# Designed miniproteins, single chains, continued (4): the designs that were tried, part 59

Each design is a single chain, and the fold is of that chain. pLDDT is the mean over its residues in the fold that is shown.

## One batch from the design tools (miniprotein)

Design m14022
Fold by ESMFold2-Fast:
Structure m14022 (fold): chain A 80 residues (1-80)
Amino acid sequence: MSLIQKALELKEYLLNEDFEKAIELIREMGVDLPKVLTALMFELHLRGEDEELYKIQLRIAENPELRKVVEEVAAKWKPV
């Protein structure tokens, strides 16, 4: 599956509040998570969907389980 396809799938889970599926997908992505998030942010900006981008970021930041999974994945990030 392409990075863009994973990014769009994550967007749908987060916007629909399917947090369990979002968590599973984030864990599956692992070290690719920052690339997927960057691709998602860029695509949403190009489409003018800044409100959707804000909602996604807010849902990750404010859901304790999602935030913990993102922090766990971040600890495995390759150096830039």
Scores: mean pLDDT 72

Design m14023
Fold by ESMFold2-Fast:
Order: C-alpha cells, then sequence, then structure tokens
Structure m14023 (fold): chain A 115 residues (1-115)
C-alpha cells in the first residue's frame, strides 16, 4: 500500500510539473486550456486506477486517509508553483487546474464510496 501511495503521488507530481512547463511554453490561451484539460484527464485516470487498487485491499476509511495524504502532497506542489509563478496567464491556468483537480478528486472519492 505505501508503495502504491508513493507511486501515485510521484505520477501526479510528474503531471503537475509537465503541465507547468507546457503552460510556460504555450503560445495561445486555447493551447493553455487544452494543456489543463489533458492534465486533468491524466489525473483522473491515475486517481481512478489507484482508488480501484486501494478499495480492493482496504476499508473505505483507510482509502480516504491515504487519498487525503496523496492529495495534500499534490495540492502543496501546485500551490508552490502558483506562488513562484510570475507570468499572470500561467498563474491563472495553474489556479484553474488546482480548483478543477480538487473537484475531480472529490467526485472520484464520492463515486468510489457509493459503489
Amino acid sequence: VDDLVRQTTKQLLVVVTELHEQLKEAKTEDEMKQHVSAALQQVEAILQETLDQLYSKLSVDEVLEYLTRILGEVVFQISLFISQEKDPKVKKYLEQFLLRFQDVALRLAKEAREK
């Protein structure tokens, strides 16, 4: 379980880091929107796979505790990138990504609990 949590956190941090670099290289606002949407799809796929594996082995309460730890690390990293970003457009799309990331994570956690 600890290995799965660590692997998932690392995968999500890679997605966030790649998104930040893509936003800095983007030439149009539409390109930035596409990068955010693609990153959210990757996040949803990673979280869904991780939740499916955790629910196969653990109780709902244990899954939520591990999910909270994973999300905390990822949110911290996104917040750090936002605080260090000087380009107002890159900062805006990182903030939009953070809000939508939290919504996706909450939705997936609720869907998994009701199954």
Scores: mean pLDDT 84

Design m14024
Fold by ESMFold2-Fast:
Structure m14024 (fold): chain A 102 residues (1-102)
Amino acid sequence: MAERVDELVEKLSDPDPEVRKQAALELGRIGEAAVEKGLEPLIKLLSDPSTEVRIAALEALLQIGEAAVPFLREHLEEILKANVGDPRIFTLQGGLLGLVRA
């Protein structure tokens, strides 16, 4: 598990946005085991120039869920700033804010 998380975290810096997107989604699918090493890189991905990569990072954080809540509370500014003109991002941000408030 740790080796696969490390590999996926490295792929979040890939020059290909499709590779970054797929790595973010796979970290979300791994869930709680990605918390220690994956949360910080996923938050940084919320500033990615690719809208599809930002969406994947928001989906991954939602899939990790409750285990991410303390970290998400510390990074609310980055989550809110991800909403730069895509209505899909607005919906995903609403989900994350709901999770943090629960």
Scores: mean pLDDT 77

Design m14025
Fold by ESMFold2-Fast:
Structure m14025 (fold): chain A 75 residues (1-75)
Amino acid sequence: SEREEELERLLREIREALERLREEGLPLVPASAPDAEARSPEDARRLELLRLAREAIERQLPEEEIRERLRRILE
C-alpha cells in the first residue's frame, strides 16, 4: 500500500529527528511556520505533517501516537 509505505517512511524520518534531538540536546525547528495557511490540499497535508513532526519532537510523542496521527493525515 502506497499510504502504508508513506507512513513508514515518515515514521522513520520522525524517529531519526527525535533520536538526533536526544543526542544533540537541542530543539529542532520545522522549516514551515506553524500558522502558515494551506493553499491546496497538498499544502494542507504538508503543514499537518510539519506540525506533527514539531509536536513529536517538542513533546517526545510515543511512536504509537505518531503512527496514529500520520494515518489520519494520510487519509
Scores: mean pLDDT 62

Design m14026
Fold by ESMFold2-Fast:
Structure m14026 (fold): chain A 95 residues (1-95)
Amino acid sequence: MRLERLARVALLAGILKANEYSEEEIIRLISKILGISEETVRRYLEEIRAMEEEEQEKLVEIAAEILKEENPDYGEEDWEKLKEEARRRLELARE
């Protein structure tokens, strides 16, 4: 799904940016991790940066679901914490 791909790109871009990777390194690494072209990654990052508040909230929810699936130690009680982490990564990805 388009939103799921955007959420995965946002989560990866946010964590890589927090670890001080350059924009070019982020694009290259996401391209390799997700198996998509660097041009596609650039388009997704532009789309993420252009999102209105309503679409950003939908992306946060999808990103939180992805984080929950990838973190077996987290239960339903951690949902708000996962949404906070997803929102933090999305904010970094939009910078």
Scores: mean pLDDT 81

Design m14027
Fold by ESMFold2-Fast:
Structure m14027 (fold): chain A 87 residues (1-87)
Amino acid sequence: GLQEDLRRLLEECERLLEAARAGDVLRVIGLTLRILGLCLELLRKYPDDPRVHEAEELALELVKAALRGRLEEAEAILARLRELVDS
């Protein structure tokens, strides 16, 4: 259901931050594409759900921060996404 799909998005976002901290550029790219695919799937399955729109917005901001090497910003965004998923 929705909760399982949101948890899956969170897990991939956690992996993205780990890859970014390690400086693994190829893994960051691969995880970015996977996260974008999960966001599109969530929006297609749950088009009117405000939690899904907020999760997608946070995931995209996390991707941007990670690609720019802004690790403190990425950690703060991940914490917000985790709070949203656990609510």
Scores: mean pLDDT 89

Design m14028
Fold by ESMFold2-Fast:
Structure m14028 (fold): chain A 83 residues (1-83)
Amino acid sequence: SHMEKLSEEIMKKSREEAKGLRKLLIEGASELGRYMLEGASLILLGKKTEDREKLIEEGKEKIEKGRELEEKLEKEYKEKLEE
């Protein structure tokens, strides 16, 4: 009886923690995906237009922001796993 209740409470806590990590992962992945897609799209557009250098530069800035976000998310995931 007591051990069954303890087991259920442990599983419930694990599900709630997994839900929190899943939310962080989905939100972070969505934002990272947006930066990477915007960056790639701007670079591709730049290769076909007269504003080539400006669009390529904007695309590279978006990709760099995506890389910074990836590093931030990696740190946040590690911190959450240690809680």
Scores: mean pLDDT 70

Design m14029
Fold by ESMFold2-Fast:
Structure m14029 (fold): chain A 68 residues (1-68)
Amino acid sequence: EVPEVPLVKHPGASDEVAETFAAMANEALKAGLPVDEVEKRLLEYGEKMGPEAKIAAQAVADALRALR
């Protein structure tokens, strides 16, 4: 049984960026990556892509933590 991250939207990020990060998280979880690894990768990627991506990555990471 693999947890799924719901589609998340956050103020300060475009809908497209938020949907992209949510889709990446769900694909990684479906591929069998552990939640902790998915969270780490998304946060690192968001930091490098800029403030809008960082906000989207943080929102998805917060949703992943809620599953734990």
Scores: mean pLDDT 70

Design m14030
Fold by ESMFold2-Fast:
Structure m14030 (fold): chain A 79 residues (1-79)
Amino acid sequence: SVEEILKEMEEFLNKAIEEALKLGNLKAVREMMKLGDEFGRKVGDILATESDEEKIKKKVEELAEETKKKLEEILKKAK
């Protein structure tokens, strides 16, 4: 479900931010928070412009995978 994807994304983001905080890298924390905000806005846009539940799920899933990849890249550079 879309709700499950959103929950997994929130948990992933929170863990990534926690790791960056443990590293003392506030620049990485800010970049991750910005990505979280952008993810939320893009999900809002998908929900506002798309009425097909299957297309909504696919677009949200693709966006979540792209956002997770970007978070992993930020965390890798923060180490």
Scores: mean pLDDT 87

Design m14031
Fold by ESMFold2-Fast:
Structure m14031 (fold): chain A 90 residues (1-90)
Amino acid sequence: SEVIEKFKEFVEKIIEAVKKGDFEGAFKLLEELEEWAKTIEDPRQAAIILRTAGEMKAILETMKNEPKEKIIEEIKKVAEGALAELEELE
């Protein structure tokens, strides 16, 4: 799925930004993810990705003083949940 592959690319870029301590870059990538999600034809896929972007923003805002590894694990967890939901869509 083109949607799933592009979502994975965004998640990888967000994780790399967090690894580098580039939280400004991570937030920018999340804004770009939300903008892209609004262009997705399937409203169910769009809703999953928009919700997931919001959850990732909340993680970055609430966990900013936590170790980067812990932030990355929480991001991966919400991304995996979103991927499972996207894969259930035919």
Scores: mean pLDDT 88

Design m14032
Fold by ESMFold2-Fast:
Order: sequence, then structure tokens, then C-alpha cells
Structure m14032 (fold): chain A 82 residues (1-82)
Amino acid sequence: MGYLKEVLSEEDGVVTLVVGYSKRYVEWTGKSEDEIEQEAIDQALAELGWEAEEVEILSRTTETGVDGTEEVILTVRVTLKK
């Protein structure tokens, strides 16, 4: 399952978000990493009540999660619908 980690900026209808997901969750679902990545972004936007017109992934990194599993951390730029 994906999660919203941080909102870095919000300016003129463009927002930069940090979202994460577990590599264990990717293995568990049998879905591709691209599908889980999109789900994580969609969940973060839904939590904030935002509707995206355009989504751009700026960076992807990995860190060790709370249970010792690897987590993928994405920095994403989102252009909001008017």
C-alpha cells in the first residue's frame, strides 16, 4: 500500500509530493512496480482531495522501512486541474 510522506511545495496549481510504497507490497500483490507506483500517487492525491491533470516523477530512491523491508520513496510533481 502506498502512503503520502510529505508535501514539499504547492505553488500556482503545481504541487510537489513525496510518496512511498513497500517493495514487499509489490511482491504480495503480483502487480508491476509501475502499477503500485501509480496506486501510491493516486492514494496520496485522494487523501489531499486533489485532482491531477499531469503527473511527473522527479526522483525515485529506496530506504529501509519500519519492519526492515525496503521502501521506495518517490518525489512527484503534480499539475492540478482547475
Scores: mean pLDDT 78

Design m14033
Fold by ESMFold2-Fast:
Structure m14033 (fold): chain A 71 residues (1-71)
Amino acid sequence: SIEEAIRMLESTIAAIEAGDRAAALAGVRELQKEGVLSEEEARTLIELLRAGDDAGALALLRKRLQELKSL
């Protein structure tokens, strides 16, 4: 559901903000598995998180969250 996708996105954003890299990576994989993120979006996010570009990862996730909230 859209509500479940929003919750999952918010949880992943919170993990990044808390510096919990393992939880953030797990969240991105779950979002991709559930079809909330494309394979390309998930790969980009994993690369950003592994590079320590938390700001870049947050920007992408927040954009996707806004898109879902506008449905």
Scores: mean pLDDT 87

Design m14034
Fold by ESMFold2-Fast:
Structure m14034 (fold): chain A 62 residues (1-62)
Amino acid sequence: SGITVESLRTVAESLDVALAAALLAREASKLPDEQHAEVREKIAQVDLPEEVRAAVLAALDA
């Protein structure tokens, strides 16, 4: 919940990529472990800036 393909696309189009990456990573870290695999798959479906992708994946692994 909270992370969708649409929200990832919005972040990818953000002018403040660093802020968007930090906020999305924080939201991802609050998700139950059972949803982490689904979030990883959704990230793979969107062409995200590397900074955003790396930050979210690191948060899911924490």
Scores: mean pLDDT 71

Design m14035
Fold by ESMFold2-Fast:
Structure m14035 (fold): chain A 65 residues (1-65)
Amino acid sequence: SLRELAEKMKEELEKEFGGVKLRVELRGDTVVVTIESESNKKRLEAAYLALGRGLRLGLSVQIRD
């Protein structure tokens, strides 16, 4: 299900990015990823990874800060 794929994405992102606060929510058919970090570089890296993971899993992804 889309929920299971979203939870898998959350686990993968949390494992790879220490020091970044992540929230992953499924809204309709879209996975909303909220990324909080004091480092603009870490935010961008997490956002790119989230978008890439979504593309591989066939999920529509929206990034928020």
Scores: mean pLDDT 76

Design m14036
Fold by ESMFold2-Fast:
Structure m14036 (fold): chain A 63 residues (1-63)
Amino acid sequence: SRMEALRAAAEAEAARLAETAGFLLGTPATGSVEELTSSSAVIRIETAEGVFTLTLTAAELLG
């Protein structure tokens, strides 16, 4: 389904961002999907420097 595709894409992007943040900071970071709608996702990244959130549209997630 579209929602399953959006969740999978959002979780993959959260993991990618967490890996990038962890690499840049030299410490582990974690990514998760905080909120999911049919049109957008809110991604939460927890790092040593703090917690960051960003909103991505379905178009940005699915291309």
Scores: mean pLDDT 85

Design m14037
Fold by ESMFold2-Fast:
Structure m14037 (fold): chain A 70 residues (1-70)
Amino acid sequence: SSSETARRLAILQARLLAIESERYIMDRIRAKHPTLSPLQERWLAVTERDEAEVPAIEKEIQELENQLKS
């Protein structure tokens, strides 16, 4: 349904913003620490793993947006 589609879209948009926030924080850490500690490297790996999901999330968002307006 359109209601369910809209709710799914909102969830995916929120996930996308969360991943963007992770990258923003990590870039700030890297700016301060050119050489990362092992713990910071693990945080970077988590951020990169989450970012790897972004193209699939963006594709689903586009499909849902097209479903709602077309």
Scores: mean pLDDT 86

Design m14038
Fold by ESMFold2-Fast:
Structure m14038 (fold): chain A 84 residues (1-84)
Amino acid sequence: PTFDELYNAAMQALVDAGYRPGQRVPAETATEIAAKGLEEKFGLDAEEVAKRGLEKLKEQGYDLNSVPSSVAARAVAEAALELL
C-alpha cells in the first residue's frame, strides 16, 4: 500500500468510530483505532503499528492526551509504511 492508501484507511477507521479529522482525541485511543483499521484492510500488526504511531506523536511534540484525529491517522500511516 501507498502512504495515501494507509492514511485513508486509518482516517476511515477513526471516522467509523465517530471521530472527524479535526476532532481532538487521546493519542492512545486514536492510534489504536487507526491501527486496527490497517489490520483489517492490509493485515498489518495493529499493536506494533499503534505503538510506533504513538512514539512518533511523542517525538513530534504532540500532547498525547489530545491530538487531532487526522494527525494520529498520519502518524499511524507513517509507522505502517516503515513496517512494510
Scores: mean pLDDT 88

Design m14039
Fold by ESMFold2-Fast:
Structure m14039 (fold): chain A 99 residues (1-99)
Amino acid sequence: GAAAELARLREELRRTILEAEIEAALLRMAVSIAKKTGASEELLERADAVLARLDAAVADARALLADPSATAAQLQAQIARLRAVIAEGRAVLRELLTE
């Protein structure tokens, strides 16, 4: 039923927020190391931009999760946004680790 679907989407959003927070923490550690090892300024600026998007997406997701009127469509859209930004974070993390 619709209530069970909403409950599953809220649980998926909570898990995706945790994944995004873990990705942000890993990316922050990699940026800290990369600054000491001479990574390019362009790559560091891209990493900072992705971190800002991760932080913003997590904040919006938490606000939506706190909203008891959140629709299935809104929850699905926010999960998709978080997954897209997590993928961006993972791509930049790989570049930082291979530079």
Scores: mean pLDDT 91

Design m14040
Fold by ESMFold2-Fast:
Structure m14040 (fold): chain A 70 residues (1-70)
Amino acid sequence: MIEEAAEKAANAKTFVETLRAVGELLDAHPDDPEGAAQELVERVKELNPEKAPEIKAVADFLVFVRTLEV
């Protein structure tokens, strides 16, 4: 799943596709969204290092929102 999500994120042509790929991965790993996000960023860095900063920013934001206590 993480490998598939990383491939989708690395090959995403639009910001919406990036959001969907990251969101689907985090939804699949509700017990460890931080770990899933970190592994995703590492895999994207291997596949497309130029895109890694964008994926990291999106993943960090979505993880932060999911781990917030209100």
Scores: mean pLDDT 77

Design m14041
Fold by ESMFold2-Fast:
Formats: C-alpha cells, sequence, structure tokens
Structure m14041 (fold): chain A 94 residues (1-94)
C-alpha cells in the first residue's frame, strides 16, 4: 500500500478503530524497513493500549516509535504518518 494512504488515514482518524487501522498500515510499512524491530514493537504496543482504552500509554509508545524512526532515518512518509496518528490519539482524549 502507498504510505500516503497511511498518512491520510492517520490524519482523518476520529474513532478508536480508525486509529488502530492507521497504525496497522504504518506497521506494515515499517516492517519493510532495514531497522524496524524497536519501531514495530512500540507500534504494536500502542495498538494494544488503544484497544484497552489506555490512550496515555499508547501516546508514550507512539512517541518512542517516532523518536526511534527519526534517529534511524526511516522513510519521511512513515515519520509523517506516525506524527499524524499521534495527533489523532490526542484528539480521542478530548
Amino acid sequence: GDIKKGQKQAKNSKTKQQVIDALKIILRSVQKQKVNGPIVNNIQKAIDYIQKGDLDSAIQHIDNALRIAKIQKVDPGIVKAIENVRKSVINLKK
């Protein structure tokens, strides 16, 4: 799938399920990167925490994934998608 679809899905996510779907698209894109283990682990934990309704823990794991993605210089489209999903999770708390 085109990572641009992941970016749009993340930006437009207004429900818990839409955020989970966006994170799953991002997860598939990250799995194709050379260095992905720590990023994959943090995204999977974020999905689990969202499913449990713990949005604060989910945001912490998204922030960890974003930090690692920037350090490892992964695809800028993946970084943007993670930034977009972070904003959508924050909006779920309002």
Scores: mean pLDDT 82

Design m14042
Fold by ESMFold2-Fast:
Structure m14042 (fold): chain A 67 residues (1-67)
Amino acid sequence: SLEQLLKQAELTLKSMPGVDEKTAKEAVERLKKRIEEIRKTHPDNFEEEYRRALLEVMLEAIEKAKA
């Protein structure tokens, strides 16, 4: 389910060095919005677009943690 997918992403983000709970939750909210956009614009390519969005969100969270 979408809820389980987002919860797993939150746990993954929180396991990364320097990512606090607030940063992880903000990243999950960005991921949720990206997923909703992908469903509307790329429904036939969801898996690939989701993987791309997840990586982008994770990289953004890591970058914020370093600052």
Scores: mean pLDDT 77

Design m14043
Fold by ESMFold2-Fast:
Structure m14043 (fold): chain A 62 residues (1-62)
Amino acid sequence: EREERIREALDEVARAMAEFIQAYLDYKTAKTEEEKNIAKIRMDYYAERLRRLQAELDRLLS
């Protein structure tokens, strides 16, 4: 049902946002170049995932 799909999508957004925020904090607090590089890759990954989830939510909420 639509309500359940919206809730599932919101749960996925919450998880992706948490991962993105963690990656951002890792990037800001990184002490080594290797840590910064890993954090940048993670940020890019979750940013793309969030864009896809946002598009899905927009479709479900329209």
Scores: mean pLDDT 84

Design m14044
Fold by ESMFold2-Fast:
Structure m14044 (fold): chain A 65 residues (1-65)
Amino acid sequence: MDKLERARRLLEEFRARLSSVERIRIEDGKVTIEIKATTVGEAIQAIGLAVELQLLGFEAEVRIH
């Protein structure tokens, strides 16, 4: 499977699952995920997504407000 297709599926699934997502930004091969998290579980899910994206070869950053 294409890395880009897999990344798109991961982002789509994440957005559908976590309503606290404020913004997802993709710039120059870097993915920035901004969430408003009030629970450890929400933070862990966002970090897990960033790790999966990094394993696919993207730079990924999580910002928690």
Scores: mean pLDDT 74

Design m14045
Fold by ESMFold2-Fast:
Structure m14045 (fold): chain A 81 residues (1-81)
Amino acid sequence: EERRKITRENLEKYYGKKFEAKVEVKAPTPEIQKAREELLESMLILDALTDPKENAVKRVEELAKSEGFEILKIEIKETDI
């Protein structure tokens, strides 16, 4: 968690851009849902900092499919630093 946050902050500074992501998934409990959403959101932001946004979304969708996560919604947008 902390390692991913530090990496994201460093990449945001290096590339001069920042992203916000929102992922909704179907899960058996609210705790599992939150953990999966936070994982996918952080991965989406990190990938979008280094790769085109479209590729980042595709990678997150492929990961979710491989792990058996049902994605209901994915949103990512560039924000001010």
Scores: mean pLDDT 75

Design m14046
Fold by ESMFold2-Fast:
Structure m14046 (fold): chain A 73 residues (1-73)
Amino acid sequence: SAENQAKMAEIEAELSEKGAKFPELSREEQIELLEETIEKAREMASLADPETQKLIEEFIERLEKKLEELKKA
């Protein structure tokens, strides 16, 4: 639906803006941002078609691995 597409675009724009600041953040802030990004990505996956959902799920898996590495470092 057009509403789902608009909401997905809004989430994508928000994540892009926050992602640009990621290298300037502390480790704790980076962990919080990754957790927020994973949550928002899961929301996008619920709004997406099955093909796009699979790509988002692969993206989430990569973020979860990065989050685990940051927490162990």
Scores: mean pLDDT 80

Design m14047
Fold by ESMFold2-Fast:
Structure m14047 (fold): chain A 60 residues (1-60)
Amino acid sequence: DVEERLKKLLDEFKEKVKNGEITQEDLDAFVREVLRLTLDPETLHKIFLELDKIYEEAEK
């Protein structure tokens, strides 16, 4: 299921951000993988909003 796989990608990305191991290449790879899984604009918007939240929480 696309929804479950997207959640897994977000959870894995969140863990990498919290560990301070994120590079621009990791972000680019994440975006590319998300785009490969879904072409739905609403789903993409939701995923990118979750990315913003992950970065905001990591900065606190």
Scores: mean pLDDT 77

Design m14048
Fold by ESMFold2-Fast:
Parts: C-alpha cells; sequence; structure tokens
Structure m14048 (fold): chain A 79 residues (1-79)
C-alpha cells in the first residue's frame, strides 16, 4: 500500500468514527444496524492504531465507540 493510500485510509477511518457513524445513526436504530456500525468503527480504530494516528485522535475515536456501545446495550435491554 502506498503512503498516499494509507493517508486516505486513515482519513476515511477518522471520518467513519467521528462523523460518518454519528450522521448515519437514525433516531431509533435497530440492534443489528448499531452492531454493524460498531464493528466497522472497531476495524477503523484498529487501522488508526496500526498506522500511528495521533493519540488524541485515537482517544476521540475510542470515546465515540464507547457511546455507541452504551447505546447498543440500552437497545438490548429494551428488547
Amino acid sequence: VSEEELEAEVTLALALIGYGIDKALPKEPSIDFVERLINLAREALELLKKVGARPEDIQVAEDILSEYEKLLEELKKKE
């Protein structure tokens, strides 16, 4: 993978975690939908760690993931 391709992957991973997931989440999401988003975000977070993204960006991504995991847990309790 070229340096330019890695930079693009990091940018997309950050967008997915920070903005993409937040904008894609409907007001009443299904459990399956939220689980898919969390899995995609976890894959993106692991990529960020591998390519040496800034610690502050990793922390923000982890915090966002934690919020979606809390949402998933609440949805499971409601079912």
Scores: mean pLDDT 67

Design m14049
Fold by ESMFold2-Fast:
Structure m14049 (fold): chain A 100 residues (1-100)
Amino acid sequence: SARGRALLERILALVDEAKKKVEAGDWEGLLKILDEIRALAQELAALGLTETAAEIRQSVAHMEGYIQLAKEGKISEEEAKERILEELDEIRRVLRAALA
């Protein structure tokens, strides 16, 4: 649907913004973007893109987990950054497949 495509494209733009927050070490800004991505993924699920939405939500949860582990000193900020960038690349892959 046109609305589904627009939601996928908006999440893709937010993934690019999230990468900039990771590169800047702006964890609060990243968490705000992840909240926006989660809300848009819920809208995708309502449109019937339930599998795509579930994959996006899982990656968001993983990224929130890495941020928390870094905050608790259980992993380095550099390790959290690397793992979060991998999760953002996975979301981008999922989104590009859904847009094709």
Scores: mean pLDDT 90

Design m14050
Fold by ESMFold2-Fast:
Structure m14050 (fold): chain A 71 residues (1-71)
Amino acid sequence: SHLDKAIEAAKKGDGESAIQHLQQALQEAPSPEAQKYLIKGISAVEKGDYEKAVKYAEKAKEAEEKYLKEQ
């Protein structure tokens, strides 16, 4: 998934790849909560805070899983 690819890119310090995958995940995200975490993740990558970007991407993934389970 784009979220998994974004997390791996951020862990490697690959900001360009991380932002591209986070942006794709944001465009495809049905959960408003996940969208907010993805926006925060993109902002963290832009600031060079890759650890924070990973945390926000993981929270976005949790929000999507919760959203799909509650439908």
Scores: mean pLDDT 83

Design m14051
Fold by ESMFold2-Fast:
Structure m14051 (fold): chain A 61 residues (1-61)
Amino acid sequence: SAEDALANVKRTMADLVAQGRFDEARAVADAFLAWASKTLSPEEYEKLKKEIEAHLKELEA
């Protein structure tokens, strides 16, 4: 499901940031959003995009 995919991506991003791999965490987020833009409705995509961007900013703080 989209929720399961989101949970896996968020965990992977957190693991990469914990290792100081910020560029790789951004690449993972970008790849997930590219998949979402092709697979999901525009409304569902925008919701996931905001959640991923918020999570990435929180991890980088």
Scores: mean pLDDT 82

Design m14052
Fold by ESMFold2-Fast:
Structure m14052 (fold): chain A 90 residues (1-90)
Amino acid sequence: EAAALRQQARQLSAQAAQLEKQGKTVEAERLRTQALLLYIRAKALEGDVEEALTFARMLYAISKHIPDPELSKAATEAFSALIAEIEARL
């Protein structure tokens, strides 16, 4: 479960790095956002709820500064929803 999410996050991060090297910055940012969501969910499932929540809040703040407005909106909404989900499981 959590291990599977970590593995998927790692794979998406590797793919994002390759896209970045090719100059496909927007596509790389999209995959990085997906990887971060999976990573935070894995941390929460492993019992690191406070760290997961702190990290999610940090990424929520950073998401507001993504240059692509569509990606910024999608990332902001996704991290906001994840924060609410983690807080509800206190």
Scores: mean pLDDT 81

Design m14053
Fold by ESMFold2-Fast:
Structure m14053 (fold): chain A 66 residues (1-66)
Amino acid sequence: MEEALKKLATELGVSLETVRKARDILLSSDEPLSVIAKKVAEELGLPLDLAQQIVSGIYGLLRSRQ
């Protein structure tokens, strides 16, 4: 997981720490991905479109392992 998160961070031009925080928000919430993306954008100071890409990327990685 960490290696995949690191690659996602590099591809989106954000820090690994940003992706880790987004992952923690996603895993702690049972809300729709659109709501989670908005929360990530607000908490991490990111544009909503970038937050959506991060959240979707993490969700895709989690689905591929389940």
Scores: mean pLDDT 79

Design m14054
Fold by ESMFold2-Fast:
Structure m14054 (fold): chain A 83 residues (1-83)
Amino acid sequence: SLKEAQEEIRKLAVEGKVEEAFKLYESLPEEDKVEETYEALARGLVEAGKYEEAVKIEDLAPEEIRLSVGVVIGMELIKKGLS
């Protein structure tokens, strides 16, 4: 399911498996590259300390959801004391 794919993406990103997380994201149909998919990847990357990669995900997000993805990244950075 999409939810299971999003959770796997987040898990791979949190484990620092950046390449695998990106490959799984890229393999998804465009219809499944929704706000929650970008948020799962971005959250996991921030948790793994992969900040540049998390910012790249914000830039890859469709215009209409970029702000939401950016807010998620900002909140995770605040939790880590990095904002």
Scores: mean pLDDT 83

Design m14055
Fold by ESMFold2-Fast:
Structure m14055 (fold): chain A 95 residues (1-95)
Amino acid sequence: SLPSFADLSEEDLEKILKTLAKMHPLLRAYFLRSLPDLPVEQQIALLRHLAKHPELLKKIFEGIPKSLIDETFAKLEARNDPELRKVLEEVRKLL
């Protein structure tokens, strides 16, 4: 099993996301498609970190079709979690 993103330090999360940002757009697209399948606590941890680091957010989403980004965000919003919704709104403003 993969470690929980919610339990990682900010430094470890930063390292993982910086590594992802260097990956081919196909792998970053797999990350985005998989994001709605994670527990809500992990979704919040990942997106909160990205909202704090706009440069990293832009790199991770670079070359990803807008339709896939919109579909992913719609699935995350469908979770009806207030904290997740707040973080998604912060991320949307940065894209």
Scores: mean pLDDT 85

Design m14056
Fold by ESMFold2-Fast:
Structure m14056 (fold): chain A 94 residues (1-94)
Amino acid sequence: SHHEELRRMLEELYEAIEAGDIERALEIFREIVAQGDESAELAAMVLAEYAKYSPDKETAIRALEGAAEELRRAGLERLARFLETVRDNLKARL
């Protein structure tokens, strides 16, 4: 059920980003990060992959910026820098 719960949270994260609801997306991301380092890493990887293929690059960039800040608040500096690198690569392609 933990794996099913994490999957549901990731699906809700995607839906919030697609709707442009960055506040809701970051709330869900924070909840996933609070579950532990492995969940945080998975959420960061999923968000990075989504952002690369998103048709709305501006919304994707805002989601990456907010998620990096949430990771920093959790003490996950390496994952935060990873998302910032993805953000910078997306900005370079605009």
Scores: mean pLDDT 82

Design m14057
Fold by ESMFold2-Fast:
Parts: sequence; structure tokens; C-alpha cells
Structure m14057 (fold): chain A 87 residues (1-87)
Amino acid sequence: MKILVVTGDKEKAEEIAKKLRELGHEVFIATSLREADELLEKEKPDLVIVDKSMPKEARDYIRKKAEELGIEVKEFDSVDEAVELAK
């Protein structure tokens, strides 16, 4: 799958992306709402996973945008939870 990982923590994003790529996924990283919006339009991922530590308004925006594009959205707290969401 094409997966977009959205988190304000770059190190957390890279750890998640590494594990998801090991599972055979194509992974894109967004560390801001702007990057997430751009990647949703450009790449049209199969799944978006959003860090619950992101501001609620940003998470709500991403969810609405992805829903309009027919893309599934899930939220995560930890690296391990993020990886499980992609199985």
C-alpha cells in the first residue's frame, strides 16, 4: 500500500516509515499540515495514519480532506500502534 504518516516528530516518523517499508509498503512522511495536504493531493495514498499528538484542528482537517478523496484515515499514539494499523 501507499501510506502517508503524519506526525510533528521527525524521528518518530522515520522509525514508523522504516518499519512499514520493511513490511513492503510505500511510505510518505508529512511533519506539518501543509505537507500532509500537498501529499494527499499529489500521491493519493491508500491509507493515512495521523499522530494523536497533532493538534485536533489539524487531525480534523486531514480526516475531512482524506474522506473527500476516498482515502482511509487512522490515528496512532505509538510507533507500534502505527505499524499494526497498516497490517
Scores: mean pLDDT 87

